# Designed miniproteins, single chains, continued (4): the designs that were tried, part 20

Each design is a single chain, and the fold is of that chain. pLDDT is the mean over its residues in the fold that is shown.

## One batch from the design tools (miniprotein)

Design m12668
Fold by ESMFold2-Fast:
Structure m12668 (fold): chain A 92 residues (1-92)
Amino acid sequence: KAMELLEQLLREAEEMVRAYEAGNLREALEHLARALLLAAQAGKLVTDENVEELERLAEEHRELIERAEEAAKKVYEEVPKEEIEKVLEEVK
């Protein structure tokens, strides 16, 4: 379960980066909102048994994670606050 959620999170992160690079800020924000929800859900499923495997997957995708963090920061800077709040509420 935790691994499946992390894989979905990485996919949403990749889609967010692609949408942002294409100039689709609304679509990038929607993928960011889903990624944040998946991250919160995955965090609840971390155990001593799976944390090492999750850390290995994160290290394997480190470049994507770094690009996603930079893209998320720019989306937050460029999209109006009201729109960000609305999309985050809709994904909830």
Scores: mean pLDDT 77

Design m12669
Fold by ESMFold2-Fast:
Structure m12669 (fold): chain A 81 residues (1-81)
Amino acid sequence: SSEIENLYNQAKSYIDNGDYDSADIYARQLSRMGANDQANEILSQLPVEHQRRILTQARNQALAQGKFLAVTALDLDLKSL
């Protein structure tokens, strides 16, 4: 959709400007809208240390909520960094 394309283009602009926090927020919005390929493309361009911090936070939240399948998936993502 045009909304997905607009969010994707803004996320790319944030990466080009070094605004990785804003790029991450827009990538998460893309994922919530089902645009997982576009979201993953943006996330893959973030610095590894930034990605590790975000994935670790998500893992800890999933663990606190008893979402053990999500914890396992996030642990695999962290090992691939």
Scores: mean pLDDT 86

Design m12670
Fold by ESMFold2-Fast:
Structure m12670 (fold): chain A 82 residues (1-82)
Amino acid sequence: SLEEAEEMLARFREDLDALRAYVEQTTDVDLLKAVLQALDDALKQLDALGEKYPELREEIDELKARIEELKALVEAKLAALA
């Protein structure tokens, strides 16, 4: 339902905040690579959710932007650890 989709988006926001804090603290290359994969998977899930619930498109686009920012942070951290 739309309500369940809104609850999923709220959970995605909380998970992104926690994940960002974790990324800032870690130097584990394997964990950072796993985070990149998880972020790519999240983007695919958000695309599917936006197709099903167009009413959530704006919130989804905001979350996608935050995910892309976190991906850039992870990629920069991986480059620094190489």
Scores: mean pLDDT 85

Design m12671
Fold by ESMFold2-Fast:
Structure m12671 (fold): chain A 74 residues (1-74)
Amino acid sequence: VEELAKSITPEQVEEFIAQLEEDAKSSPPETKAKLLGIAEAIRNGDVEKVEKLTEDWPQEIQNLALAYALKAKK
């Protein structure tokens, strides 16, 4: 996950957050709240919150989301 974070650019983090927010617009209310929560957690570098919110995702996708959160963390 940390190795993935090193290969990710700040622009890619912003694109991923934007994609989550765009997907949220067409999602049911419960899914919308979850996607927006994940986007906010990534923006804040809150790795623990991202892990909790994505625990039901495939591990490969969860690891990518965690890497974006780590990259956003200063």
Scores: mean pLDDT 78

Design m12672
Fold by ESMFold2-Fast:
Structure m12672 (fold): chain A 100 residues (1-100)
Amino acid sequence: SEDEELRRRIREALLEAGLPEEVAEELAEWLTRIRPFLEGVDPEEVVEILDKLVAGEPVEVSEKPGATGLARRFYEAGKEHGIPVEVVKRAARAAVEALS
């Protein structure tokens, strides 16, 4: 199906970015499910929000909900699984590019 093809494409992009297989699969399924809410998300905006989260700076959800939601999900996955920040940022960028 079209959704399975998208999920597979996102999963492969996340694996290439350096995410562990189980984390890449979970995030790919989540991103495929919320795809309609991610239309027009800029990969640079997601990385900027990730940098703010890492720095402990405030992030306003109401201004960029799709980018903020994606950045927070990746940030939390990175923390839970001990993934280096640079890998998380690369993976988030790759995911947004795969969604286009």
Scores: mean pLDDT 82

Design m12673
Fold by ESMFold2-Fast:
Structure m12673 (fold): chain A 85 residues (1-85)
Amino acid sequence: KVEELIEAARFNLETAEKLIKSLPDDPEEALQVLREAKFAAETAIFNAEKALEMDPSPEAQELLDRARKLLDEVNKRIAEIEKQL
């Protein structure tokens, strides 16, 4: 059902947002958390895209846009920390 895909996208998006707000100070630990946030953001994108294919709703589009923006932010932070290691 499309509602299950939207719920999965929202849950994974919120999980990724929560993870990046509470990053550890240690660079190696921060990288582990960021990789988890990346996976959650990618999962949110997958579910939101699938929801849009079934029913192109404003809610699914908003979740997709938010998840893509978050993935870009996570990738940028990963690259910055990897330069320190």
Scores: mean pLDDT 87

Design m12674
Fold by ESMFold2-Fast:
Structure m12674 (fold): chain A 74 residues (1-74)
Amino acid sequence: ALLSPEQREQVLALARELAEELGVPESALDSLLAFINDPSATAAGVRTLLETLLLDHGREELAREVRARLDEIF
């Protein structure tokens, strides 16, 4: 399903929080936010995006916490 405006804002907030935690450079954060702001963005797409972000930064131990937060949003 497509993101509602409220879900999109919550996901953007979570993505910014994770980017700060992981030390993601601003250019990579801009790309991440652009993905979430795409009108075609889905809950499944966002889940995959954030799981990939955690794996790419060696922080897969955060996956359970992030999944729980996404379950609260969706």
Scores: mean pLDDT 76

Design m12675
Fold by ESMFold2-Fast:
Structure m12675 (fold): chain A 62 residues (1-62)
Amino acid sequence: SLLARVEEEARRHVEAKVAGDDAATGKEAKALGEALSQVPEERRGEAAEAAARAGREARAAA
């Protein structure tokens, strides 16, 4: 699903950032932005919340 892609990209972005991999962080930030752009406008708030939650969980797991 589109939300699952957003959650996966948000997780990878945070994982790269925590690892200090600037190149991967930039790549995953772009991928997250592209995934969010594919979500219908009416669901953008839901997708943003899902991304934020996935990012918080990834950071807590690190």
Scores: mean pLDDT 81

Design m12676
Fold by ESMFold2-Fast:
Structure m12676 (fold): chain A 93 residues (1-93)
Amino acid sequence: MKEKVEKARELIKKAIEMLRNAKNQEEFNEALKLLVEALKLVDVPLEELEKWIDEAVKIAKEKYKDLSPEEQIKEAVIIVGEKGLKYIDEHGP
């Protein structure tokens, strides 16, 4: 269990870094794939994930209103990753 939690934490951190540096859709998709794999490792409940996505989209639209829709989506995905790290810290062994 500890090994899965540590791996998920490292994958989320790497995904956030890749998202911030992503310059095209392909790089974004690779980062998103890593984030999804990390969240699956720690069995985040679907209901909890849906709440994070809804909150992240609202925050990104309000905070980054001057960015393109594509950049707002990128920021929303980063917020979901940060919520994943917090979840691991609160519920991980």
Scores: mean pLDDT 81

Design m12677
Fold by ESMFold2-Fast:
Formats: sequence, structure tokens, C-alpha cells
Structure m12677 (fold): chain A 62 residues (1-62)
Amino acid sequence: LLEALKKASKARLIEIGDSTALLLYDEKGNLLESRLLDVSVEEAEKLVKEYSENLKEIEVIY
């Protein structure tokens, strides 16, 4: 996960009840990681922003 977060250019966060589906993409739109996180979408967004180094876009779907 941390490796994918550092390389990701785009993140997509989907709210699923009390959990968040995280999808990480590279600059070409290739999927790097897909993971269900047992955290709120707000916490997932903080985590993505904290550990990403190349993030250009973050999309949140409620």
C-alpha cells in the first residue's frame, strides 16, 4: 500500500458504509492498488494525502 501511495498520480475513494474503497492509479491511468480500508472516507483521504508524493488528483464518491 505505501509503495502504491508514493507512486500514485490519482486516488479514488468510495464510501461504503463505515469503510472506504481505495483505488490508486499511475500517471497513465493504470491501476496500482485496490483496497478496502476499515476507516471513514475522511480518514482515508487524510492517509492518502499524508503518504502520497506524486498525487495530482483525488476523487471522493459518497
Scores: mean pLDDT 81

Design m12678
Fold by ESMFold2-Fast:
Structure m12678 (fold): chain A 92 residues (1-92)
Amino acid sequence: MEEELREAGAEVQAFLSKHAEELEARLDDSTSDEDVFRLLAEILGFSEAETEELLKKTGSAEAAFAVAALLWLGRPELAEYFFEQLKKKKEE
């Protein structure tokens, strides 16, 4: 599980690096973490409704992005696993 998450993270980072110019053009110094996630989700092909649901479900832009990235890679089982781990960490 952890090795699979690391591999997924590396693949997503490589993909986003190809869109670095677009990210820089659309991000301001005052851009919120939520707006950064919305832009990243758009680049990954998610709808506004899906993006909003992920933010609401995870409670943070960072966690929402991780789940979105795993879904984008076609790994919904890993996305659910990651979300369950986040819930457990939040309890402590």
Scores: mean pLDDT 73

Design m12679
Fold by ESMFold2-Fast:
Structure m12679 (fold): chain A 87 residues (1-87)
Amino acid sequence: MSPKERLMEEILRLVEELRREEGLSPEVRAAITYMLLLAWEAMDPETTDEELERAIATLREFAKTLPPRVQAKVEEAVRLVEEYRRE
């Protein structure tokens, strides 16, 4: 499996867990959208590290307004993206 395929599979797993555990409130839908956009930006070779750091910071600030279970999934998505970019 390629590193990109592994990242997408892991992000989609987090999205599916979030849908099953929390349902699809507007807040959860927004979190899912931001997680997918973050993964997409990380996989784009033209995205700079500074642009990615700004995207992560924006998502983390938004996540502070969400329930702890949703925050945990967002932080896991950030961790997966950071690990992918270090490869």
Scores: mean pLDDT 82

Design m12680
Fold by ESMFold2-Fast:
Structure m12680 (fold): chain A 86 residues (1-86)
Amino acid sequence: SQGDALIQQLVDLVRNNASEAELRAQADAILAHFRTLNKDQALAFTQQAISASTQIMLEKPENSGAVRIMSELVSELLRILREISA
């Protein structure tokens, strides 16, 4: 899916030591896509994003910029998911 491709692209950027600007741009693209999803799709996407974030934090804990961006992304996904679930 488009969502799967966007998450995988973010993972690949982290693995290839992309700049924080590139990681931010990809996170923004992920958030833009997330806002088009219905509640069930948003829940599934959030679970997939958390899984990918966990894997990257395990692989690249020394990349503090990437870890911060991934944590902020997951927090924002969860915030939006709570709002659409209310």
Scores: mean pLDDT 87

Design m12681
Fold by ESMFold2-Fast:
Structure m12681 (fold): chain A 96 residues (1-96)
Amino acid sequence: MTIEEKLKAIEEMKEEIKKYVEPVDPEIAKELIKKLEELKEAIENNDEEKMMEKLKEILKLIAELFGVEKERIEKLIKEGKVSELLEEADKLYEKK
């Protein structure tokens, strides 16, 4: 995945968080957006170590919010499949 594709995936992720998470929990949404902005900065600086650190922080927050498997979340984010991750989270919410 190119740097441009990674940055686009982060912006799409921020938009989905504002659409689906902010109405339910605005504080967690704000924290996720902050971590995504930090991840974006790390990608722009080509800092792979910092990218992995911020990605782990984001995955932890998403796992706590949606109860999604950590490994599944890591795969979807790396592949830029944020919409698929959110669809899976929506299915968990519909069951509650």
Scores: mean pLDDT 67

Design m12682
Fold by ESMFold2-Fast:
Structure m12682 (fold): chain A 68 residues (1-68)
Amino acid sequence: MKVTATALLRVPEGREDEVAQAIREIAAELGLEAEVERAGPGRLRVTLTGESAEKVVEAARRIGDYLA
């Protein structure tokens, strides 16, 4: 089963590349595919893909913790 989750995230303007890299590292740690696209100043579109809904949810939780 292939699970995909897409979110639009607000991040500090000027730190989009730093946050995008952190998101990719979190996804890679969990064995997920991550597509991170700049959606404007201070905004990232993130698409996480994997074979486990549990892993996608865990990635979203870690990303939320990183942004808090």
Scores: mean pLDDT 82

Design m12683
Fold by ESMFold2-Fast:
Structure m12683 (fold): chain A 100 residues (1-100)
Amino acid sequence: MSKNTQLVKELKERIREALLKEGISEELAEVIALMAAGVFNRLLKENPGLSEEELEKLKERAIEIVLELAKELKEDDDPGEFIKRLEERLRKAAEELLAE
């Protein structure tokens, strides 16, 4: 596996486990983890210069953002809006991290 593929896989599993610990259903946790992994993978491709330390910080921040957004998720929520909000928050987090 490439280094980025391994990081995305680890992020997906950590998000899934964290959501399950918060009482979110296995089916919903898997869907959210897949969506988050996709957004994170795109972010890594857009920011290839991130150090290993910065990647770990971004991964931790991504988990926090996903948990926050998932707690706000309602039955009638549009999945597209969830993905958009997640992408916007993760881009901002990456920009803040790179500005440090």
Scores: mean pLDDT 75

Design m12684
Fold by ESMFold2-Fast:
Structure m12684 (fold): chain A 99 residues (1-99)
Amino acid sequence: NIDRALEYISLSGRYMRLGIQYIQQGDYQGAVNYLQLAKDYLQRARDLASSNSDATSYLQQSIDYLNQAIDYAQQGDGDGAISYIQQASGYGGDAIDSL
């Protein structure tokens, strides 16, 4: 269901933005919690988009970068985490354009 995949990508983008906000406030635990929610929604979107190889590829890249962002946030590296969140968000946008 393409419409539901788009909704899940949109929700992941909202949680990625909350993750950035919490990192900027020094709340790395709060950031990790929101980034995990973003990742869960991206995984659900990927599963719904499985028949679209371009969208699936972009969603997988977004998930991979978000995993890096979570790892950096867990280590207290806010600049590294934000950089990877921005990459993940970019690939999420590419996935939307492919659906």
Scores: mean pLDDT 91

Design m12685
Fold by ESMFold2-Fast:
Structure m12685 (fold): chain A 97 residues (1-97)
Amino acid sequence: MSEEELDVEVKEALALIAAHIAYQTLKRKGKDLTPEDREELARLMENAASLYEEVAKATGDEKLRQAAQKFREAADAYREGNVEEALKLTQEALDLL
């Protein structure tokens, strides 16, 4: 494995961890999340999107690009406090991986 390939795998792992933390936190706390909590989870989703966008550009994987877009849409839903839409978009993104 090249150093570049290791960076790709690390980015994918970090993105998946961020997405999973946000998804599980939202699922556990739901509407009890504060505006500050929602902003933190939205940032995790944006970080996941950015990492998957970088990997998609490096690999040409269209599914990762689509997942990144779904994570970005999920970030907006997290900020709005739309729990159902945020969970749906996050799950759709994870299903593409």
Scores: mean pLDDT 79

Design m12686
Fold by ESMFold2-Fast:
Structure m12686 (fold): chain A 74 residues (1-74)
Amino acid sequence: AMDELARKIIEVFKLIDKDGDGEITPEELESYGFDTAGKTIDEMVREFLDLDGDGKVTLEEVERKIQELKAKEA
C-alpha cells in the first residue's frame, strides 16, 4: 500500500539523517549501506522522491511526493 511505503521512506530518511538537518545526499545513502530487497536506494529516490533534480532529498520533498501519489491513487 502507498501509505505504508510512504511511512517507511520517512522512517528511513530520519534514520539516515542523524544530524536532523532534514536533508540527505546520495553520498550519505551509499555510506549508510542501505539496500532494499531488489531495488537500490538510488532507484527508489529517483522514482519516488527526487522532485527538483539537484541530487539531494529533503524531508519536505518526501512529504510532498507522498501527498501527490496519494492524490493520484484516490
Scores: mean pLDDT 61

Design m12687
Fold by ESMFold2-Fast:
Parts: C-alpha cells; sequence; structure tokens
Structure m12687 (fold): chain A 58 residues (1-58)
C-alpha cells in the first residue's frame, strides 16, 4: 500500500514537470496552450490520488 502511494506521488511529479515544459514551449513558440492545460489537470488529479493513498497508508 505504501509502495502504491510512492508510485502515484512519483507519477504526479513527472506530470507536473511535463506540464511546466509544455507551458514553456507554448510560451516561446506561441502555440496553443491547451496541451499545457490538459497536462496540468492530469497532474492535479494524480496528486489528489496520491494524497488519498497516503492518508490510507498512514
Amino acid sequence: LQAEADREYARAQALENGAKTAEEISKEKGLPSNIAKVARDEADRERARADQLRAEAG
């Protein structure tokens, strides 16, 4: 159970990093920021899931 919380936390971190990269690229290239918004939303969901698992693990 603790291992699942750790894995979910690591995934949330990876998604957050991806969202930052997408935001920077969109800003520099003037591309649509929709991809960056989707990545950020996914990171937020993964973070919430990790928090739930941590609460259950103790």
Scores: mean pLDDT 74

Design m12688
Fold by ESMFold2-Fast:
Structure m12688 (fold): chain A 58 residues (1-58)
Amino acid sequence: SAVDSLGGLERSAAYRMAKGYLDLGLTGQQIRDLLLSEGFGQVLADAAGEIADGLLAN
């Protein structure tokens, strides 16, 4: 749907930015805070931070 397409673009943008921060060695919490400062919504910032924390835990 159009809503799903727009949500997918926002999630994709948040994920790409989180990946850049993760490559710098930042934690999920730091990534979450930075995404919020970049203007991403709370839910997207939290989801990206959780994914980053999962990757760092492995």
Scores: mean pLDDT 72

Design m12689
Fold by ESMFold2-Fast:
Structure m12689 (fold): chain A 100 residues (1-100)
Amino acid sequence: MKEIVEKAEKLAEEAYPEILEWLKSLGLSDEQAETLARLISGYLTVGLVQVLQGADPEQVREDLEEEARRAAEEFGLSEEQAEKIAEYAREVFDKLLEKL
């Protein structure tokens, strides 16, 4: 379990700068972008841990998209921005999943 968590955390941490810069490119404030990037990195870590423990990657992807969308909506972002953030989180998840 500890090794699985450490591997997932490392992959998500390596993706953090890319996520942060992408969120800033959407016109979010530095504070909003940093908070959402940390939340998405957390969701990615949890999702990767679940896959490494035998969860279905398709189901984990769907949960990740919903979590990312909800986080964006909670920050008062538009439905269109929330959808873009959810789609981007999925793309990052798929890239990290290939590294497992």
Scores: mean pLDDT 85

Design m12690
Fold by ESMFold2-Fast:
Structure m12690 (fold): chain A 62 residues (1-62)
Amino acid sequence: SKEIEEQLKKYNLSEKARAIVKATEAYINNDREKFKEYLKEAGFTDEEIERYLAMVEAARAA
């Protein structure tokens, strides 16, 4: 969201940190495809992304 981008500018976070924050926002908005894209931008592999997604989905289902 625009508010998140303003906060990221304020704290001068690295591109990797910004990508992780954007991935979290996408997940909260139920955009799993954008979540995966942003994590790939941050340097995570497809296997790592699927593991993280499985853990988050399990936590959400509990």
Scores: mean pLDDT 73

Design m12691
Fold by ESMFold2-Fast:
Structure m12691 (fold): chain A 76 residues (1-76)
Amino acid sequence: MTKEMELNIAKAIKEIGEEIAKTIPEPVMTSSGKLLEPEKLGLLLAQASFRDSNSLEELAEKLAEKRGIPIGEFYK
């Protein structure tokens, strides 16, 4: 797998996390007593959504689908 794909995957996860963060109006208290800023919670939710992918290719496909972009954008 190319370094470009890894960077594009990381960037896409960050962007999805930022989009999720925009829907969170205030920091959220976790059951462990930690206060999660919207940006951090959004990133964690984005990462969790893609952790069960079996390969970088499958992960890229899921990210492309969530982003609404062609998978080819991850191979540039």
Scores: mean pLDDT 62

Design m12692
Fold by ESMFold2-Fast:
Structure m12692 (fold): chain A 77 residues (1-77)
Amino acid sequence: TAEEVARRFLEVARKIAEKLVDDPDKVAAVREAVLEAGRELGVEEAARLLIEAYERLSSLSDEEREAIAERILEILR
């Protein structure tokens, strides 16, 4: 259901935020930006992109993770 997709979206957004920044204030800011972008694009599309990005982040170098983080913020803004 859409609610299940939304729940997974929120969980993935949290995990991405935690991996992308070390500062708690920055983690909160990144999480809020991702959630706001999700509301603009629609939950299903945003969830798909974030899940895909999260799965890739776990297998990538630090440099590639930074590039993907910037790409996500660019696309979802």
Scores: mean pLDDT 60

Design m12693
Fold by ESMFold2-Fast:
Structure m12693 (fold): chain A 87 residues (1-87)
Amino acid sequence: MEVEFARTSTTTGGNTYTQEFRGEGGQPLTFTFSYSDSNGNQGTATVSVSLDDLRDVTSTGNGSGAQMTLTFDAQSGKATGTVSDLP
């Protein structure tokens, strides 16, 4: 399983981007995140998975934006997250 998202929080004087995933080994694990696409659509998505080897993932981006990709291998029960800044 693979999940890609961007999360934006607004602050007085500008935009900041914070990405956070948290979970524990157990069932079910639920992640809620905000997303946007290149067509101007935006919203909130929820993903539920059963993981044995989930780790906490937290990232903070700058005012230009940030994206996180969460990759889950259903056969091994492991998840890996990566973060990149938007151009």
Scores: mean pLDDT 40

Design m12694
Fold by ESMFold2-Fast:
Structure m12694 (fold): chain A 85 residues (1-85)
Amino acid sequence: SRQELLEEHERLLEELRELMSQLPDEEKQKLLELAGEKQREIAEKVEELSKTKSKEEVEEEAMRLALEAARELLEKARELLEEQK
C-alpha cells in the first residue's frame, strides 16, 4: 500500500541520516549531489507518466522511484563509510 511505501521510505531516510552523520563533509557532498541528480530524474519520469497515467498511479510510481533512490543512496553511503576504514 501507499502507507507501507511511505513508512519504508521514512525508515530508509533515517538509516541514511545516521550513516551520513558518520561521513566527512566531502563524502556528504557527493551523496547530496547524487541525491539531487536522482530527484531530478524522478521529477522527469513523473512528468512523463502524468501524460498517460492516473494521478493515483503516478503518485504510487513516484513513491516506488523515491524508495529505489533512497536504497541506492543508502548503498552509496555504506560504500563511502567502508572506504573510511
Scores: mean pLDDT 82

Design m12695
Fold by ESMFold2-Fast:
Structure m12695 (fold): chain A 96 residues (1-96)
Amino acid sequence: MLSDVSEIRVVVRVHPSDNVSPEEVERAKKEAEERLQQEIDEIEARKDVMENSKGVLDVGEVSVDVLIGLMRRHVEQGDRVNLRGAVVLARPPLVD
């Protein structure tokens, strides 16, 4: 168990479309997950530079899955994570 992590503050904003089928949402989420793997790798490379910000993680607008992955990695490393900002679950563009 963590020594002193009792509160992780995350602001999440989900933007569901009123005219989108749940099947399309599920498919878009699956497609986004593959892209999120690359996003996580990129953010991990950037976090080394962000440590100059006194350990505050500011990644802007990213998916919930990306934040969860980052939070989990920081917790596993014994770091304390404070996330500030809006998280928007973006759907990938239509396949053309």
Scores: mean pLDDT 45

Design m12696
Fold by ESMFold2-Fast:
Structure m12696 (fold): chain A 69 residues (1-69)
Amino acid sequence: EEELKEKLERQKEISRRIARKLRVIGEELTIELYSEDEEVVREAERRREEELKTLDEEDQKLIEKDLEK
């Protein structure tokens, strides 16, 4: 059934994008946890917050689009 196949492909694309963002978040979080340089930690925290913000925005857009249908 075509609808199920299209839904799966869309979910795969979304999952790939989310996984990429989560990987960046994880890398920055690792710097925060293991770095002793306060300046480096603050920069990593800022980058992590930016990625989290864009991830939240993408998640909100998905929910909004689903509600509009």
Scores: mean pLDDT 68

Design m12697
Fold by ESMFold2-Fast:
Structure m12697 (fold): chain A 93 residues (1-93)
Amino acid sequence: DAEKAELLKEAEEKIKEAVKKVQEASRLLQEARDTRARTEALAKELSDNPEKKQRVLDEGAERVAELTRQAQEEVDRANELMTKAGKLLKEAE
């Protein structure tokens, strides 16, 4: 059963990598929340300048969208790794 042991080890390594990708996605989503909070705070300081306030809000929204997209890419990579791990676990049966 050396062959089954190798498949189990490879599956475990992919699961560990998937967990790392989920942790990175969580970090990116936290950065998106922090970016939104900073953008809202800066926009409040610009209440007397509507044009500059709108630019700050638009730039902040774009950055939040970019971070959210990057987080989704990490989740997608984690899902691919988990799918591969599932196949290895099935082969180990």
Scores: mean pLDDT 90

Design m12698
Fold by ESMFold2-Fast:
Structure m12698 (fold): chain A 65 residues (1-65)
Amino acid sequence: MKKVPKEEIPLLKKTYNSKFSDEELLKIGIEFVDDDTIKIYRGDKLVGTYKKSEFDKGIEDALKA
């Protein structure tokens, strides 16, 4: 499943120091590809492939898509 489970949202916010709310993060699908690479989706649309250091950038791009 591409969408992050609700129980993992607080851990992601803590790990990446994300500025986005739980509600915003629940709109986004996240797929971990490797240790440094994530794919970010909005619904069925692949928004892009990002480094984990670009987590919030990927979320922002997905929320605009």
Scores: mean pLDDT 75

Design m12699
Fold by ESMFold2-Fast:
Parts: structure tokens; sequence; C-alpha cells
Structure m12699 (fold): chain A 69 residues (1-69)
């Protein structure tokens, strides 16, 4: 699975983004996971890089697709 490329923390942030769907801000995701907005931003950038996707919208689609299998 493409998600196997992500660390547990990167996957947690990517899943939170995918589940938020409408208005997941870095601050809201950080509060939910107990990490800073800066850490959320860094983890999202690494997830984008590791999965070869261009933006957080594509990341959310990939995560939703993989979790639906």
Amino acid sequence: SLLDRLTPRELAVARALAEAERSGTQAAIGRRLGISPATVSRLLREALRKLGVADVGELALVVRRELAK
C-alpha cells in the first residue's frame, strides 16, 4: 500500500486531513492529535513528498481510497 511509505505520525495527520474533509486546518488537526500546527505542516509536507502527490487535496483522495480497500 502507498500508506506503508508513511510513518505512523505522518499517516495520523494525513488521515485526520482526509476525515476532516471540509475545513481541516493545521491548528484543528494539531489540537486533535496533541501536536503543534508547525509539526502538522511538516508531517503533511513529508507525506506529500513520500507519496508523490502535488497538494493536500490529492493526499486526502489517496488516503480515502487506500482506507476504502
Scores: mean pLDDT 79

Design m12700
Fold by ESMFold2-Fast:
Structure m12700 (fold): chain A 80 residues (1-80)
Amino acid sequence: GALDEAIATLEKLIEKYKDNEEAAFTLRLALDALKVAKENKNLDGAIRALERAIERLRELGLDEAAAVLEELLEKLKKEK
């Protein structure tokens, strides 16, 4: 499902941005929140976690990473 795809994509982005401490931290927080949302069947929680990560990545100037998360966000919103 879209949530499992989002979790897998965040794990790949964490590896890609591992040398950027702030980006890696932001992505790990989002990953942890998505895993909690999956356990609790809380799709709204997953959506909110991705929205916050997107905003933070944009503040960090990581527009490409933010765009990837925006595509995942749209997929999750379609599952509502």
Scores: mean pLDDT 87

Design m12701
Fold by ESMFold2-Fast:
Structure m12701 (fold): chain A 76 residues (1-76)
Amino acid sequence: MKLYVSEETLREVVELSHRAAEEAKTLPPSRAAALEAGVVLWAMSHNLPLPPSMMGASVEEVKAAAQRMNPNFVLR
């Protein structure tokens, strides 16, 4: 089944991911992992599959990764 995600939602997830990646650099590993997990769960709640390895990636990189992980993913 096709999953539709707005460009605005994608940009919001990417911006949150960038802020989390920057904060993670100053946090202990356990706290950084919890922060990253929170961002991943939030992205999934908006139907956007964001792998942890893509934390801090660009909009284009996240879009490409989402399409690769789910070929039914459609950005609108």
Scores: mean pLDDT 74

Design m12702
Fold by ESMFold2-Fast:
Structure m12702 (fold): chain A 100 residues (1-100)
Amino acid sequence: TIEELVEEIAKKYKLSEEDKKIIKKVLEELAKKNNFDKEKIIEELAKLWADPSLKIDGEEVLKAVEESKISSLKDEKDREFAARLLILKYLLENEVKLTP
């Protein structure tokens, strides 16, 4: 389930409760939008990297992802982008199957 995947991500990266809530929200939205298709979710996440309308602080976002402190980012868009990057990293590093 999505709840089980969120718990596994939180355990692996030692996420705070605040970061876990952000990951859960983003992952639920992505999974529902893409009918729980892992490959489509990865494509959607990668698409953000090529979006020229995104104005993000790349250094702050990457640091937040590396330190697993997504909630430390002051901008809501940066927090969501960091959450998407962490989810992408997990999906690429782990053979996971998404279920409804």
Scores: mean pLDDT 71

